# Designed miniproteins, single chains, part 64

Each design is a single chain, and the fold is of that chain. pLDDT is the mean over its residues in the fold that is shown.

## One batch from the design tools (miniprotein)

Design m2350
Fold by ESMFold2-Fast:
Structure m2350 (fold): chain A 80 residues (1-80)
Amino acid sequence: MEPVLKFSYLVEDEEAKKLAEEIIELTREELKRLGLSAEIVITRKLTAEQLEAAKESMAAAEPEQEVSLPEGLSPPPERP
């Protein structure tokens, strides 16, 4: 009935709220990539620093690795 995103307001700091929303999106993407379905719930009061650390951990373990550009096509020499 109610959206699960409501738990994002468990944090008091405005900065922490934004970080929490980003972390939730990252977690949702990871679960989606893994083909898993789970309810994401934050039951603890988190500070911006703690949320930032969690975000970094998620970013370090990206499920979708972008193809590296091994060698960019050097742009052709442009001369007027």
Scores: mean pLDDT 54

Design m2351
Fold by ESMFold2-Fast:
Structure m2351 (fold): chain A 87 residues (1-87)
Amino acid sequence: MEKAKEHLEKGRKYFEEGNLDEAVKHFEEAIKLDPNLAEAYYELGRVYARMGKFEEAIEAFQKAIELDPNNEKARKMLEEVKKRLEE
């Protein structure tokens, strides 16, 4: 649990710095340590969306919503990414 949150924080920092590859690695590690960490799936979805990986972003946001139905941000991001994929 503690290590998963540390990787979540590192992933967020890399994402803010624009290092998308390192951000993905840390969010994936957070998920490996805590598969129920909805926040890690939400952040992974954001990184995939920034990379233009819309299919992967949709999957990550759907998992975030499944684990935390109260995550309104994940629902809004899911709708936005679906619109981009419909091109």
Scores: mean pLDDT 85

Design m2352
Fold by ESMFold2-Fast:
Structure m2352 (fold): chain A 97 residues (1-97)
Amino acid sequence: GEIDELRRELERVLEEAERALEEGDLERALELLERALELLDRLVELGAEPETVREFAERLRELALRLLEKAGDDRELILRAIGLILRAIGLQIDSEL
């Protein structure tokens, strides 16, 4: 179904984001993590299981924190990474209520 397709796409995007972080391609990592958030928001809209949402939000948060650690003095990258972290935390909290 659509949820299973989105889960597979989100998994692939998160794996690509981790590779981009390892390669030092921070702009690509940011783009992929923002795409992951869009896919995760869509999973929530479709009524994906709270546990699935929480697991993906946790992975997104961990990768966004790694991006933030690598951002150096890039203010735009820092702010967008913080935005991703806050959105991921919000999704984790909502999935526990």
Scores: mean pLDDT 88

Design m2353
Fold by ESMFold2-Fast:
Structure m2353 (fold): chain A 79 residues (1-79)
Amino acid sequence: MKKEKAEEISRRLAEVAEEIRKEGLKPEEALKKLEEKDEEIRKELGLEEYTPGEFELKLSGEELSEEEIEKMKEIYEKV
């Protein structure tokens, strides 16, 4: 995943996570909805081959910054 794409995914997921929290969904329902939105975002950006967990592999400093990976991880933890 390219740095620009990862940053865009992180940003959009943060916005979706905020909307989900405002809806007052149960944690399990909120997580499910976030995962669905993540899949939609990845398809829109042409990143169908990437899974949510793959951002952790980039922590090794391949193409994503540590900050971008932390943002994605935090979003997943918040729901």
Scores: mean pLDDT 61

Design m2354
Fold by ESMFold2-Fast:
Structure m2354 (fold): chain A 52 residues (1-52)
Amino acid sequence: LTPEERERIRALAESGDEEGLVAFVREHFGLPPDQEERAREIARLLAEEILG
């Protein structure tokens, strides 16, 4: 992840924008819509990593 992408994830996580985080993950990792649960798992892990 670039510094800009990390800042985006932090902003989304701090604002509580779960759907925004899922959308970011889906776009960034190229996950199809049927992988929504996987995208949510990755989004949660990234938010935890970025926020500490």
Scores: mean pLDDT 79

Design m2355
Fold by ESMFold2-Fast:
Structure m2355 (fold): chain A 83 residues (1-83)
Amino acid sequence: DEELYEKALEYIEKGEEYAKKGDYEKAIEYLKKAIVLAQEIKDEEKRLKLLAKAYEKLGEVYEKMGDLETAKQAYELSKILLE
């Protein structure tokens, strides 16, 4: 799980970098890749924390794009995963 965790975290960081550059398409691509990898993590606590972070960042990207409905859904998923 360590390799999957580190790789998913790298993808979240790349998503954040592209979002800061205004490349929302690539930001979403990397954040979705992080979500796919995070779902494969066997440790539940690590999986849920990483998924929550990825969904939070995805929400931020959609909010910057003006897609407030999708942003709200992503933020709600992030909060549920940490409950």
Scores: mean pLDDT 87

Design m2356
Fold by ESMFold2-Fast:
Structure m2356 (fold): chain A 65 residues (1-65)
Amino acid sequence: SREELRQELLKLIGEILNLIGDIIEIEKELKKNPDDEELKKELEELKKKLEELRKKLDELDKELE
């Protein structure tokens, strides 16, 4: 149903917001330690996950239209 799709959308938005928060924290740490290869690796991993979630969000948004 449309209500079930809205609930999935809200859940996905929450996951995206949490992930953006994590990215901001890692970027903040990288400003302090710009040569930290581990933080750079974590940032790339989080950005990749964010792109996957954005794609899923676009699919759900189209189903709600």
Scores: mean pLDDT 82

Design m2357
Fold by ESMFold2-Fast:
Structure m2357 (fold): chain A 72 residues (1-72)
Amino acid sequence: SLEALERAAREGVEIYNKYKEEGDKLKEEGKVAEAIGEYLRGIGDALDKALEAARREGLSPEEALRVLKELA
């Protein structure tokens, strides 16, 4: 359902925020490349969470990405 994908999106934001906090600290230390790595890991983990929720709703990965694009 759309509600399940919205819950997964909220959980993904929480996951991303943890990586963002670590990345922001690295950025303040001048470790820009390491900070980018943390931000990208956060995006990846958030997407994995959303795709797993979509799979449980019977959506293919392609259908899940289409729905998430419409929600974003």
Scores: mean pLDDT 78

Design m2358
Fold by ESMFold2-Fast:
Structure m2358 (fold): chain A 58 residues (1-58)
Amino acid sequence: SLLEDAERALAGARRALEEGDVAVARASLHQAKEVLKRGTGEAARLAEEAIRLAEEAL
């Protein structure tokens, strides 16, 4: 589901930021942007947070 995809993107972005893993950051950013194109409400909110953290990790 979009919510589960958003949660995975957020978890990936947090891990990438903690570990300095640029490849994981890019993957999480891409997934979060895809969720944001189709997601609303909580899924969109989590995807926006994932984008913010992934960009900080890059």
Scores: mean pLDDT 83

Design m2360
Fold by ESMFold2-Fast:
Structure m2360 (fold): chain A 68 residues (1-68)
Amino acid sequence: MRRPEAELEIEVENKKTGEKERFTVRAFSADEARALAAMIAAVYKKEGWKVRARIRTEDGEEEFEFEP
């Protein structure tokens, strides 16, 4: 089995309440991490949260921001 190749850091901020949450998820691949980031962003944006996702792999980093 391949070792986990990607780390996904998520930061969410509710623009109405000012509440903030941060968490990290490990993924098998950058593609899995991107899919997880997109799903999390879709859920949180629906509820009025700003989402920042950072994906780290052995080959580099990607960062995305999603406004509500």
Scores: mean pLDDT 76

Design m2361
Fold by ESMFold2-Fast:
Structure m2361 (fold): chain A 70 residues (1-70)
Amino acid sequence: MSKEEILKKLEEIGQEAVKAWEDGDYDKALKLLEKAFELVKELKKLDPETADVLEKILEEFKKAVEKKKE
């Protein structure tokens, strides 16, 4: 998978995860975040700097979703 394909998929998954979170579907948001983390691991092999930035964004989003499930 190319870097551009990974970035496009991450953008699409990110938008879907935000919508799921806004709809109160936290289980769907967490599943989408799991897929995003797998793509970030692949991205780290190609562009570790961009991957580190995206990983921080995903970790913050995950924390927000987990707080809503408590």
Scores: mean pLDDT 81

Design m2362
Fold by ESMFold2-Fast:
Formats: sequence, C-alpha cells, structure tokens
Structure m2362 (fold): chain A 80 residues (1-80)
Amino acid sequence: MSLVERARALSERATELLLTRPDIPDELRLRAGQLLAELGEVLAELEAARAAGEDTSALEARLEELIRELERVIAEMEAA
C-alpha cells in the first residue's frame, strides 16, 4: 500500500470514529481534527509537487510522521 493510500484509509477511519462515536473526549476530537487538517494540506502539496515534477521526499517524510500520529490517535479513540 502506498503512503497516500495508507493516509486516505486512516483519514476515513478517523472520520468514521468522529461521526459514529459521541463518547470520544473533546481533547481527542480536537487532536484528530487538527491531524486530519494537516494531512489534507500535505496530501494537496504532494499532489501539486508530483504534477510539477518537483522533489517530494520532504513531503513524503512529513506524511509518514502524520500517519504515525494519526494511527496513535485512532488507537486512543477506539479505546475511549
């Protein structure tokens, strides 16, 4: 699975949890929302850089860090 595919799958899972789980604490909701916003920005920048033929290595590294943070937040939301 590509980084973009992993990011999209995690974004969908986090969004599902936020919509279906009213018992998730507000602090986790805020953190998940912030990560989803940053993820969306990085994905848009990555798409633009790829279209322009620019180096994407820094954006891919940033995306990998956001994926790790989002995986952790999803685990915390599922445990709530």
Scores: mean pLDDT 85

Design m2363
Fold by ESMFold2-Fast:
Structure m2363 (fold): chain A 70 residues (1-70)
Amino acid sequence: MEEVKKKIEELNKKIQEYQDELRKAMADFERRVKEERDKGPFEWVDEGLQAARKFQAEIKKYEEEKKKLL
């Protein structure tokens, strides 16, 4: 029982870390959209979306691992 609790705590910590990274990436993306406002083609938009998707994928992986422990 304690081993399962420790695993869940580890997964929750990982999920929280990636959620924080995703929030930071999204906040930076929104800031840049507001500052640059359709001034031209934005290669940084693709980079920001890729970073956000990466963090979302990691969150999903750890959420699925947590489900397997229940």
Scores: mean pLDDT 74

Design m2364
Fold by ESMFold2-Fast:
Structure m2364 (fold): chain A 58 residues (1-58)
Amino acid sequence: MEKEKKRKELEEQIYRNGLAAARADYAGVGKTVPDEELERRIREAAKIQADAFEEMEK
């Protein structure tokens, strides 16, 4: 168990969930975002969320 490993796993988890949720939300609202743009935005958000989450986790 390592902080880095846990953090990386957390980011991937958030990214996966965020990507799925974002796609569902956009579809529900009738909007479409290019995969490349959506993927980048969600991955960026995942890093930010992971940072905040890790700070709380201390």
Scores: mean pLDDT 72

Design m2366
Fold by ESMFold2-Fast:
Structure m2366 (fold): chain A 90 residues (1-90)
Amino acid sequence: SPEELAREALADAREGLELARRAYEDKSLSEKERLALAIAGAILAAGALFLAELALADPDATEEAKALAEKAKELAEEALELARKAIDSL
């Protein structure tokens, strides 16, 4: 359902953001560890964007599903930017 897609997108976006944030902020990690976290975060965020867009494109999507999907999209975009910045800082 669009609600299930939106909830999965939000969960994946949140996890991706946490990984990307750690890759960017945790300077105690090795370059290899930071790269691995940034890539993992980017993969989750990209998947979340895909699921969010599927939920938004569904004509049966409720206003709640659309709101969750839009939030997932915002968090996923933030995660991708943080992952990029983390990789750029290596």
Scores: mean pLDDT 91

Design m2367
Fold by ESMFold2-Fast:
Structure m2367 (fold): chain A 79 residues (1-79)
Amino acid sequence: SMEEEARRVLREAAEEIQRIVKDVKDGKITPQEAIERLDRVRDEARERMAGFPKELRDQLLAQIDALTEEAKKIIEDYA
């Protein structure tokens, strides 16, 4: 269903964001590389949701944007 696909998109984006933060903390990637990967997570999620109703897409993108902004704040501490 659309609701199941929406939950999957959000879950997978959240998991990828968490992996990016962990990779910075572990010294596997630079803060700059992490910011670039976070921007890609957002862009890929937008593309995956192109067929979703606008209201649902906007709601999910807002949640992903909130997660990426919190991740960026954490990453800044490692810059």
Scores: mean pLDDT 87

Design m2368
Fold by ESMFold2-Fast:
Structure m2368 (fold): chain A 63 residues (1-63)
Amino acid sequence: DDEARERRAVELMRRGAEAAKAGDLDTAIRLFEEAVRAAPAGSVYQALARAELRRVKEEAERA
């Protein structure tokens, strides 16, 4: 279960990063929000997803 959740979170974070690089910040925010929910609670993956989400939201505010 946790391994499947970790793989899901990593895939969502990768897709979110690609969307952010393409300038699609709305899609990136959605994907990182999904990654936070998919990651095992309290895991390093959840913390990483939250950090990416914060970064993209800050970028959207600057745009």
Scores: mean pLDDT 84

Design m2369
Fold by ESMFold2-Fast:
Structure m2369 (fold): chain A 96 residues (1-96)
Amino acid sequence: MLGIAQELYEQKLYGALVALLRGMDRNGERLGAEEYFLLGQAEFKLGKYELAIQSYQKAIALDPNNSEAWRNLGDAYRKLGKTELAEEYYAKAEEA
């Protein structure tokens, strides 16, 4: 399943990727850290920063060593004007 999601992301089909992964989550299929990270990236590309934050938080809960997820979480908070919180998550990225 992750392979299909990665292909959709590489083809820039962000809406289709979000629909696929959100559909799986709603149907009780367990998403992994990589799938939540990819979901967050797609939501960020679509300007859905609050949803991207939720997806990145789930990704880091499953894999706290993903420094890119911490950095992207900071980027999403910065897009919402939460600069101080963004700096906190950038610091977490350096620790991961």
Scores: mean pLDDT 85

Design m2370
Fold by ESMFold2-Fast:
Structure m2370 (fold): chain A 61 residues (1-61)
Amino acid sequence: PKPSDAEIQAEMYFLKGSVYKRLGDYEGAVEAYEKAVELRPDDEAFRKALEEAKAKLEAAK
């Protein structure tokens, strides 16, 4: 079966968040991960990545 459009978009947002995190753009990472979690709220890896990015953003303030 082909992945749904929402599944593809969720993976793309997750990848985008990972790229922002690697660049030190934690604000961008949080925004991208929030969209990934919105598309797949039960995905533990996405939720964990969002929480880690939020913690990094808080530490950077």
Scores: mean pLDDT 80

Design m2371
Fold by ESMFold2-Fast:
Structure m2371 (fold): chain A 101 residues (1-101)
Amino acid sequence: SVEELIDRAVELFREAAKKATPEQLQKAREYLDEAIKAMLDTSLSEEERKKRVVEYLKKVAQILNNPELIKILDELYKNGSLEDIARLVERIREVLKEAEK
């Protein structure tokens, strides 16, 4: 299910964040901020917003060196809605915030 893909993605982001350097975490937060901006950009179609958010999340996954995340993000792009992707973004934001401790 889409919810199981979201839960798996969040778990992989959490594990990757624990192993990340401060520099990787800062770069990941920068790409996450761009994903949030794209998600809220009402000048873009829903499909274009979804595409841009997923591409920025893939950049986060690449910085955190997790290729399994990239595969799950591709599956979420094909099977999830923009609302599903928005829930994933919010949960990743909390994971990265916790990793700053």
Scores: mean pLDDT 86

Design m2372
Fold by ESMFold2-Fast:
Structure m2372 (fold): chain A 116 residues (1-116)
Amino acid sequence: KLDELIERIRAANPAVADFVRTLKELVEAVKKGDIEKAKELLQSFGIDTSGMTKEEIEKKVNELIDEAIAAFRQTVADAERRLAQTPPGSPEYERYQRVLDAARAAIEALELLKKE
């Protein structure tokens, strides 16, 4: 189900799909106790993991997922507002529709990661 969502996101926005896939790998690393892999993945997001304990890493991963969900919810609100102002069937409408679809699928995927 999660991998199906990631592939759906990829069709609309490959960058968002890669971001969600990296968060999936990060959650899997934490679950397996692979703290070094979790640190490497967090560093790829620009997060300084030097001196962090396992508990601090787990907390940072949860914070990152919550922040991502909030950001995608804002993207949904912005895309819906732009769609309301854009002529149906235009290239601009199709573009905002793809943004909306990718953001909604990303929220669903990230909420599934939290429940794991």
Scores: mean pLDDT 84

Design m2373
Fold by ESMFold2-Fast:
Structure m2373 (fold): chain A 70 residues (1-70)
Amino acid sequence: MAAEADKKRMEELAKNISDPEKAKQLVERTKELSEKADEAFRAGDFETVEKYRKEHEKLIKEMEELVKKD
């Protein structure tokens, strides 16, 4: 399950972002993507799962960049 480990990593990254509102928005967006990916996985729509996994990975990298700028 992609959601749990990724959410923990996102929460840890969010703690190190100086802008708490921006961090909150990014965490919420990653949660939405994880939920949509889980729905697509249960429906057998693996193309949509892959799309959301890539979007989620992109958001994680964006948060990592924000942490490095601080």
Scores: mean pLDDT 73

Design m2374
Fold by ESMFold2-Fast:
Structure m2374 (fold): chain A 70 residues (1-70)
Amino acid sequence: MKTEEAIKLIKEGAKAYQAGDYKTAIEKLEKALELGKDNPLLVRGAKLLLGLVYEKQGDYEKAKKLFEEA
């Protein structure tokens, strides 16, 4: 159940990112990381998407850290 919720949050975060709603993308992806923290593939996916969001916002330091942790 928590894994399914984390996957749903990643999909919602990806949609928000594609729509340019970076605030919502970050909120959804951070929740996905918390719920999916015991699943390495979900953690990796959420961190990669968060990195892309921060890169679009110009926060290259946070983006770089997230990509290195993925």
Scores: mean pLDDT 83

Design m2375
Fold by ESMFold2-Fast:
Structure m2375 (fold): chain A 95 residues (1-95)
Amino acid sequence: MKEEIRKVVEETMEKLLEIARKDSPEFAELVRFIGKKLLELVDDPNKTLEEVLEAFKSTARALIDLAERENHPRLEEIKQVVDEGIKKLEEIAKK
């Protein structure tokens, strides 16, 4: 389970970083820092799956809010990538 969660976090962050690299170095830096922190939570034995999901959803909202404030040209792609990541994590949580 934790390995599947790690893979979803990594894949979601990689897709967001690819989007960010084209237009927003500040957004790319935020994605890298958030990704690192989420992976640290996945590897933390004191954190539950529910806490990791809550952290992912909170950081997803923060990333979308930033992209909206900056009028990011790929805002819809960012929303789609985030939504897909959340859905995959929720499916893993149901196992």
Scores: mean pLDDT 76

Design m2376
Fold by ESMFold2-Fast:
Structure m2376 (fold): chain A 58 residues (1-58)
Amino acid sequence: MKLSEEQKKKIEELAKKYKISKETALKVLRAWDFDEKKAEAMIEWEIKKYGKEGLKKK
């Protein structure tokens, strides 16, 4: 899997910000071709719809 250092940083920041695994952050970012704004919007939409329970809070 070829990721730039900038893409890896986005994965780590997204995972830390939303308290999700780096693997989950990677899957979301890959779904949106590493568009950080779209990935964040998707995660925020999931939180709004299902609350923190929709995204694992651990």
Scores: mean pLDDT 72

Design m2377
Fold by ESMFold2-Fast:
Structure m2377 (fold): chain A 78 residues (1-78)
Amino acid sequence: GEIKEAEERIKADPNDAEAWLELGKALYAEKKYEEAIEAFEKAIELDPNNKEAWRGLALALLELGKEEEAERYFKLAQ
């Protein structure tokens, strides 16, 4: 599935920011929000201009009830 495909890409190149973004998106779709946050944070560490990763982080935080943190990261995604 998408999670396994992203994990294999990361094993081949752990600095592949797009692979970390895709892992975060796949984990989010499976409602694994805490794991999705870790993947999105890694994508942002590698490419801080990736606004999709900032939005993913904010959405996952919102799903965990962390509304104040989510609001801060939504502002960074603009």
Scores: mean pLDDT 88

Design m2378
Fold by ESMFold2-Fast:
Structure m2378 (fold): chain A 64 residues (1-64)
Amino acid sequence: MQEEIDAEVEVALLMIKGAVAYNAGDYETAAKYFEEAAQLHRDAGLDTSAREAEIGANEAKKKA
């Protein structure tokens, strides 16, 4: 229970880092953060959120 909440907070931080890197034009770094967020979401069983992070990673990869 607590572990799931902690994972959600960690993922939110990774998503923010990814968005910041993306806006700065650092698409390679953005893709890495979004991929880490997607993996943590999958590990936590949050499939919908994992898919959203994966989309962010793919968008960053297209521009890298």
Scores: mean pLDDT 77

Design m2379
Fold by ESMFold2-Fast:
Formats: sequence, C-alpha cells, structure tokens
Structure m2379 (fold): chain A 91 residues (1-91)
Amino acid sequence: SEEELRRKAAVKAAAAGIATVALQFAQDHPELFSPEEIASLRQTAIDLAKELIELAKKVPEDREGFLRLAYRIAKAVGDEELAKEIEKLME
C-alpha cells in the first residue's frame, strides 16, 4: 500500500538523519571515536543516502525531502560526486 511505503520511507529518513548527526558529532570529537568507528558511521550514512535516493523515485510526494536529506549526508561525509548527483536529481 502507499501508506505502508510512505511509513517505511519515513523510518529510513529518520534513521538517515540520526546517522548524519552521529557522524558529525564523531568527526567533531575524534578523541571519543576510533577511526574505525568513524568509518563505520560514514559508510552507514552513505548507504542510507543511497536508499533515500531510491525512495525519492518511489514516493514522489516526499521526493524533495528525501533528496535534501541525502544531499546533507553526502556533504557531511565529503562525497562531492554523490552530492553533485543528488543536485542533478533535484533540478
């Protein structure tokens, strides 16, 4: 159903938001996080950003929100190629 798809999309968007905040905090506090922990958070954020791009294709009503969040993640992880790809999708 559309409602079930939108609910699943919202849960993934929330997870992506949390991952982004966690990554930013870890990058600002390298004394509290190992390089491996930061790399793990970064990879989780990238994976969630890619899932948000796919959800944007399936849920047109929420497309801008999902792409905007994916863009913030791409910028937070420093993935300029992914950020440019998302900018093109937002045009």
Scores: mean pLDDT 82

Design m2380
Fold by ESMFold2-Fast:
Structure m2380 (fold): chain A 64 residues (1-64)
Amino acid sequence: IDEVEVAEALAYIFAGLGKILASQGKYEEAVEAYRKGLEFARKNGVSEEVIKELEERLEEFEKK
């Protein structure tokens, strides 16, 4: 098992949690979930493409 692939999967799980929280109107908690996912991805060597996707999702919620 590649550790980076596991980290990538976990980053997407945090992103999914953020989306669910945002759909419930919990935008502060959603932003925190996305930030945790990004921090995890950056620390564990996840690809720049995945990091960029998570950053774009976080920016979307921060502008709402």
Scores: mean pLDDT 74

Design m2381
Fold by ESMFold2-Fast:
Structure m2381 (fold): chain A 55 residues (1-55)
Amino acid sequence: SDKIAAALPAVEAAVREAFKTGRLDLRALAERLGLSVPEVSLAARLAMARILREA
């Protein structure tokens, strides 16, 4: 959805930070971004795929 697409940059930043800290709280991220946990989980999977493609 457009809502997930709009959240991707913020989720990508959180995923990059999780690679440094070893912590990714999907519930806290969902609450912060106004998404459901399944929506932020999907966005995190898309962000991770993009980051891995850049490597």
Scores: mean pLDDT 80

Design m2382
Fold by ESMFold2-Fast:
Structure m2382 (fold): chain A 79 residues (1-79)
Amino acid sequence: DEAIRHLTRAAQLASRAGDVGLPTANLAGMALGYAQEGDREGAIEMARKAKETAEKAPLDPGVREEILRHLDRAIEAIE
């Protein structure tokens, strides 16, 4: 529940950033799918990859920080 909310928010924020956020949004969306199916390991793997992608993407720093916060909270909620 909490993980799903955080993954959804991360995916929405990344998607709203436009093309530069699309790789992060896609990975966060995959993490959301795995979390909804109860695949904790798949969800964590995709969320971690989304974090790495967000850190390297030319996103606004404030948007990047918010995305990373939601991904971290999602991983923490799943673990």
Scores: mean pLDDT 86

Design m2383
Fold by ESMFold2-Fast:
Structure m2383 (fold): chain A 72 residues (1-72)
Amino acid sequence: MADRIYRAVYDALVSLGMDPDTARRAARRAAQMAAQGATPEQIRAELSKVVSDDHARAAALAVRGILDGAAR
């Protein structure tokens, strides 16, 4: 689960032009928060403190996509 979220968030952020090192840190944080039961909206709010709103939104959308597609 966390590894899938990490990769999805990393890919989304890099596709928007984020530096790979910054994308890796943001993706790790998103994956850790999701593993602890955080919602996509909570992850967006936390990431928006350190990255742009556009990047935080893209990360949250990637998390939501993985959670919606993984298990019901």
Scores: mean pLDDT 80

Design m2384
Fold by ESMFold2-Fast:
Structure m2384 (fold): chain A 65 residues (1-65)
Amino acid sequence: MEKEKEAEEHIEKGHEAGNRGDHKTALEHFKKAAELGSKEAAFAASQLARVLGDEELAEEFLKKS
């Protein structure tokens, strides 16, 4: 479960950044967790990318969720 642990660490860091209002850093961490196979993080990355105006990235991660 090495990928799950790595994804979990990135999800935690994403939430920490989000709690500080740093949506860009939160997006980067959720993107990494999604690349590691987290469908929940892929959905979070899609939503954050859309909020930040990156429609292309949002569509890419929505397909992975």
Scores: mean pLDDT 80

Design m2385
Fold by ESMFold2-Fast:
Formats: sequence, C-alpha cells, structure tokens
Structure m2385 (fold): chain A 69 residues (1-69)
Amino acid sequence: ATVSKQQALNAVREALRQAGYSDAEIDAIVARLGTLLPDTVSSQQVADALRALGLPDEVVDLAVKLLDK
C-alpha cells in the first residue's frame, strides 16, 4: 500500500521518538527524509530512504510497522 509523504514523515517521527531520539534530531532527520521521498510512498521506499540516511534497523523496522497499521 502507498501513503502520503506526510503520513510517512509522521510515522518516522514516532519511530524516532520511541527509539529515544531528541526533538532536534527528529526534526533534522525528518527534514532530510522529506527531500528524499515523493508525494506518495510505499513502506519499502521509506525503509530504503531511512537506510540511505544511515539509521539503524530498529528505527527502520519500527517505522515500517507504524506505516502498516
């Protein structure tokens, strides 16, 4: 399934928050991710973009889980 870029960014914010990232770190990561994602995205595209940014598998897996709900 595809979601909006905004839904994907919101899921990533929640995943980073649950993983213990600070608000400043979350804002920086989400801003960078926003430049990589199209207006509609799949969970796979979000996972690939997060890996390209060097985020750990725990964050990637959590973001994908949140998008699939």
Scores: mean pLDDT 83

Design m2386
Fold by ESMFold2-Fast:
Structure m2386 (fold): chain A 55 residues (1-55)
Amino acid sequence: GEADTKKARELAEKAREALRAGDGETAGQLGNQGVKYGLAGGDEEAARLADLAGG
């Protein structure tokens, strides 16, 4: 649903910030969670953004 899609995009943004800060472990965790929410929301683009942001 929309809530899952919103959560996926928020997690993707947080993953990008973690990666930019040099925290690849946190970025990977946030990215993985974002993929799960993106898929649950039916938004493949949101899932892809989360996956890419997680590294």
Scores: mean pLDDT 78

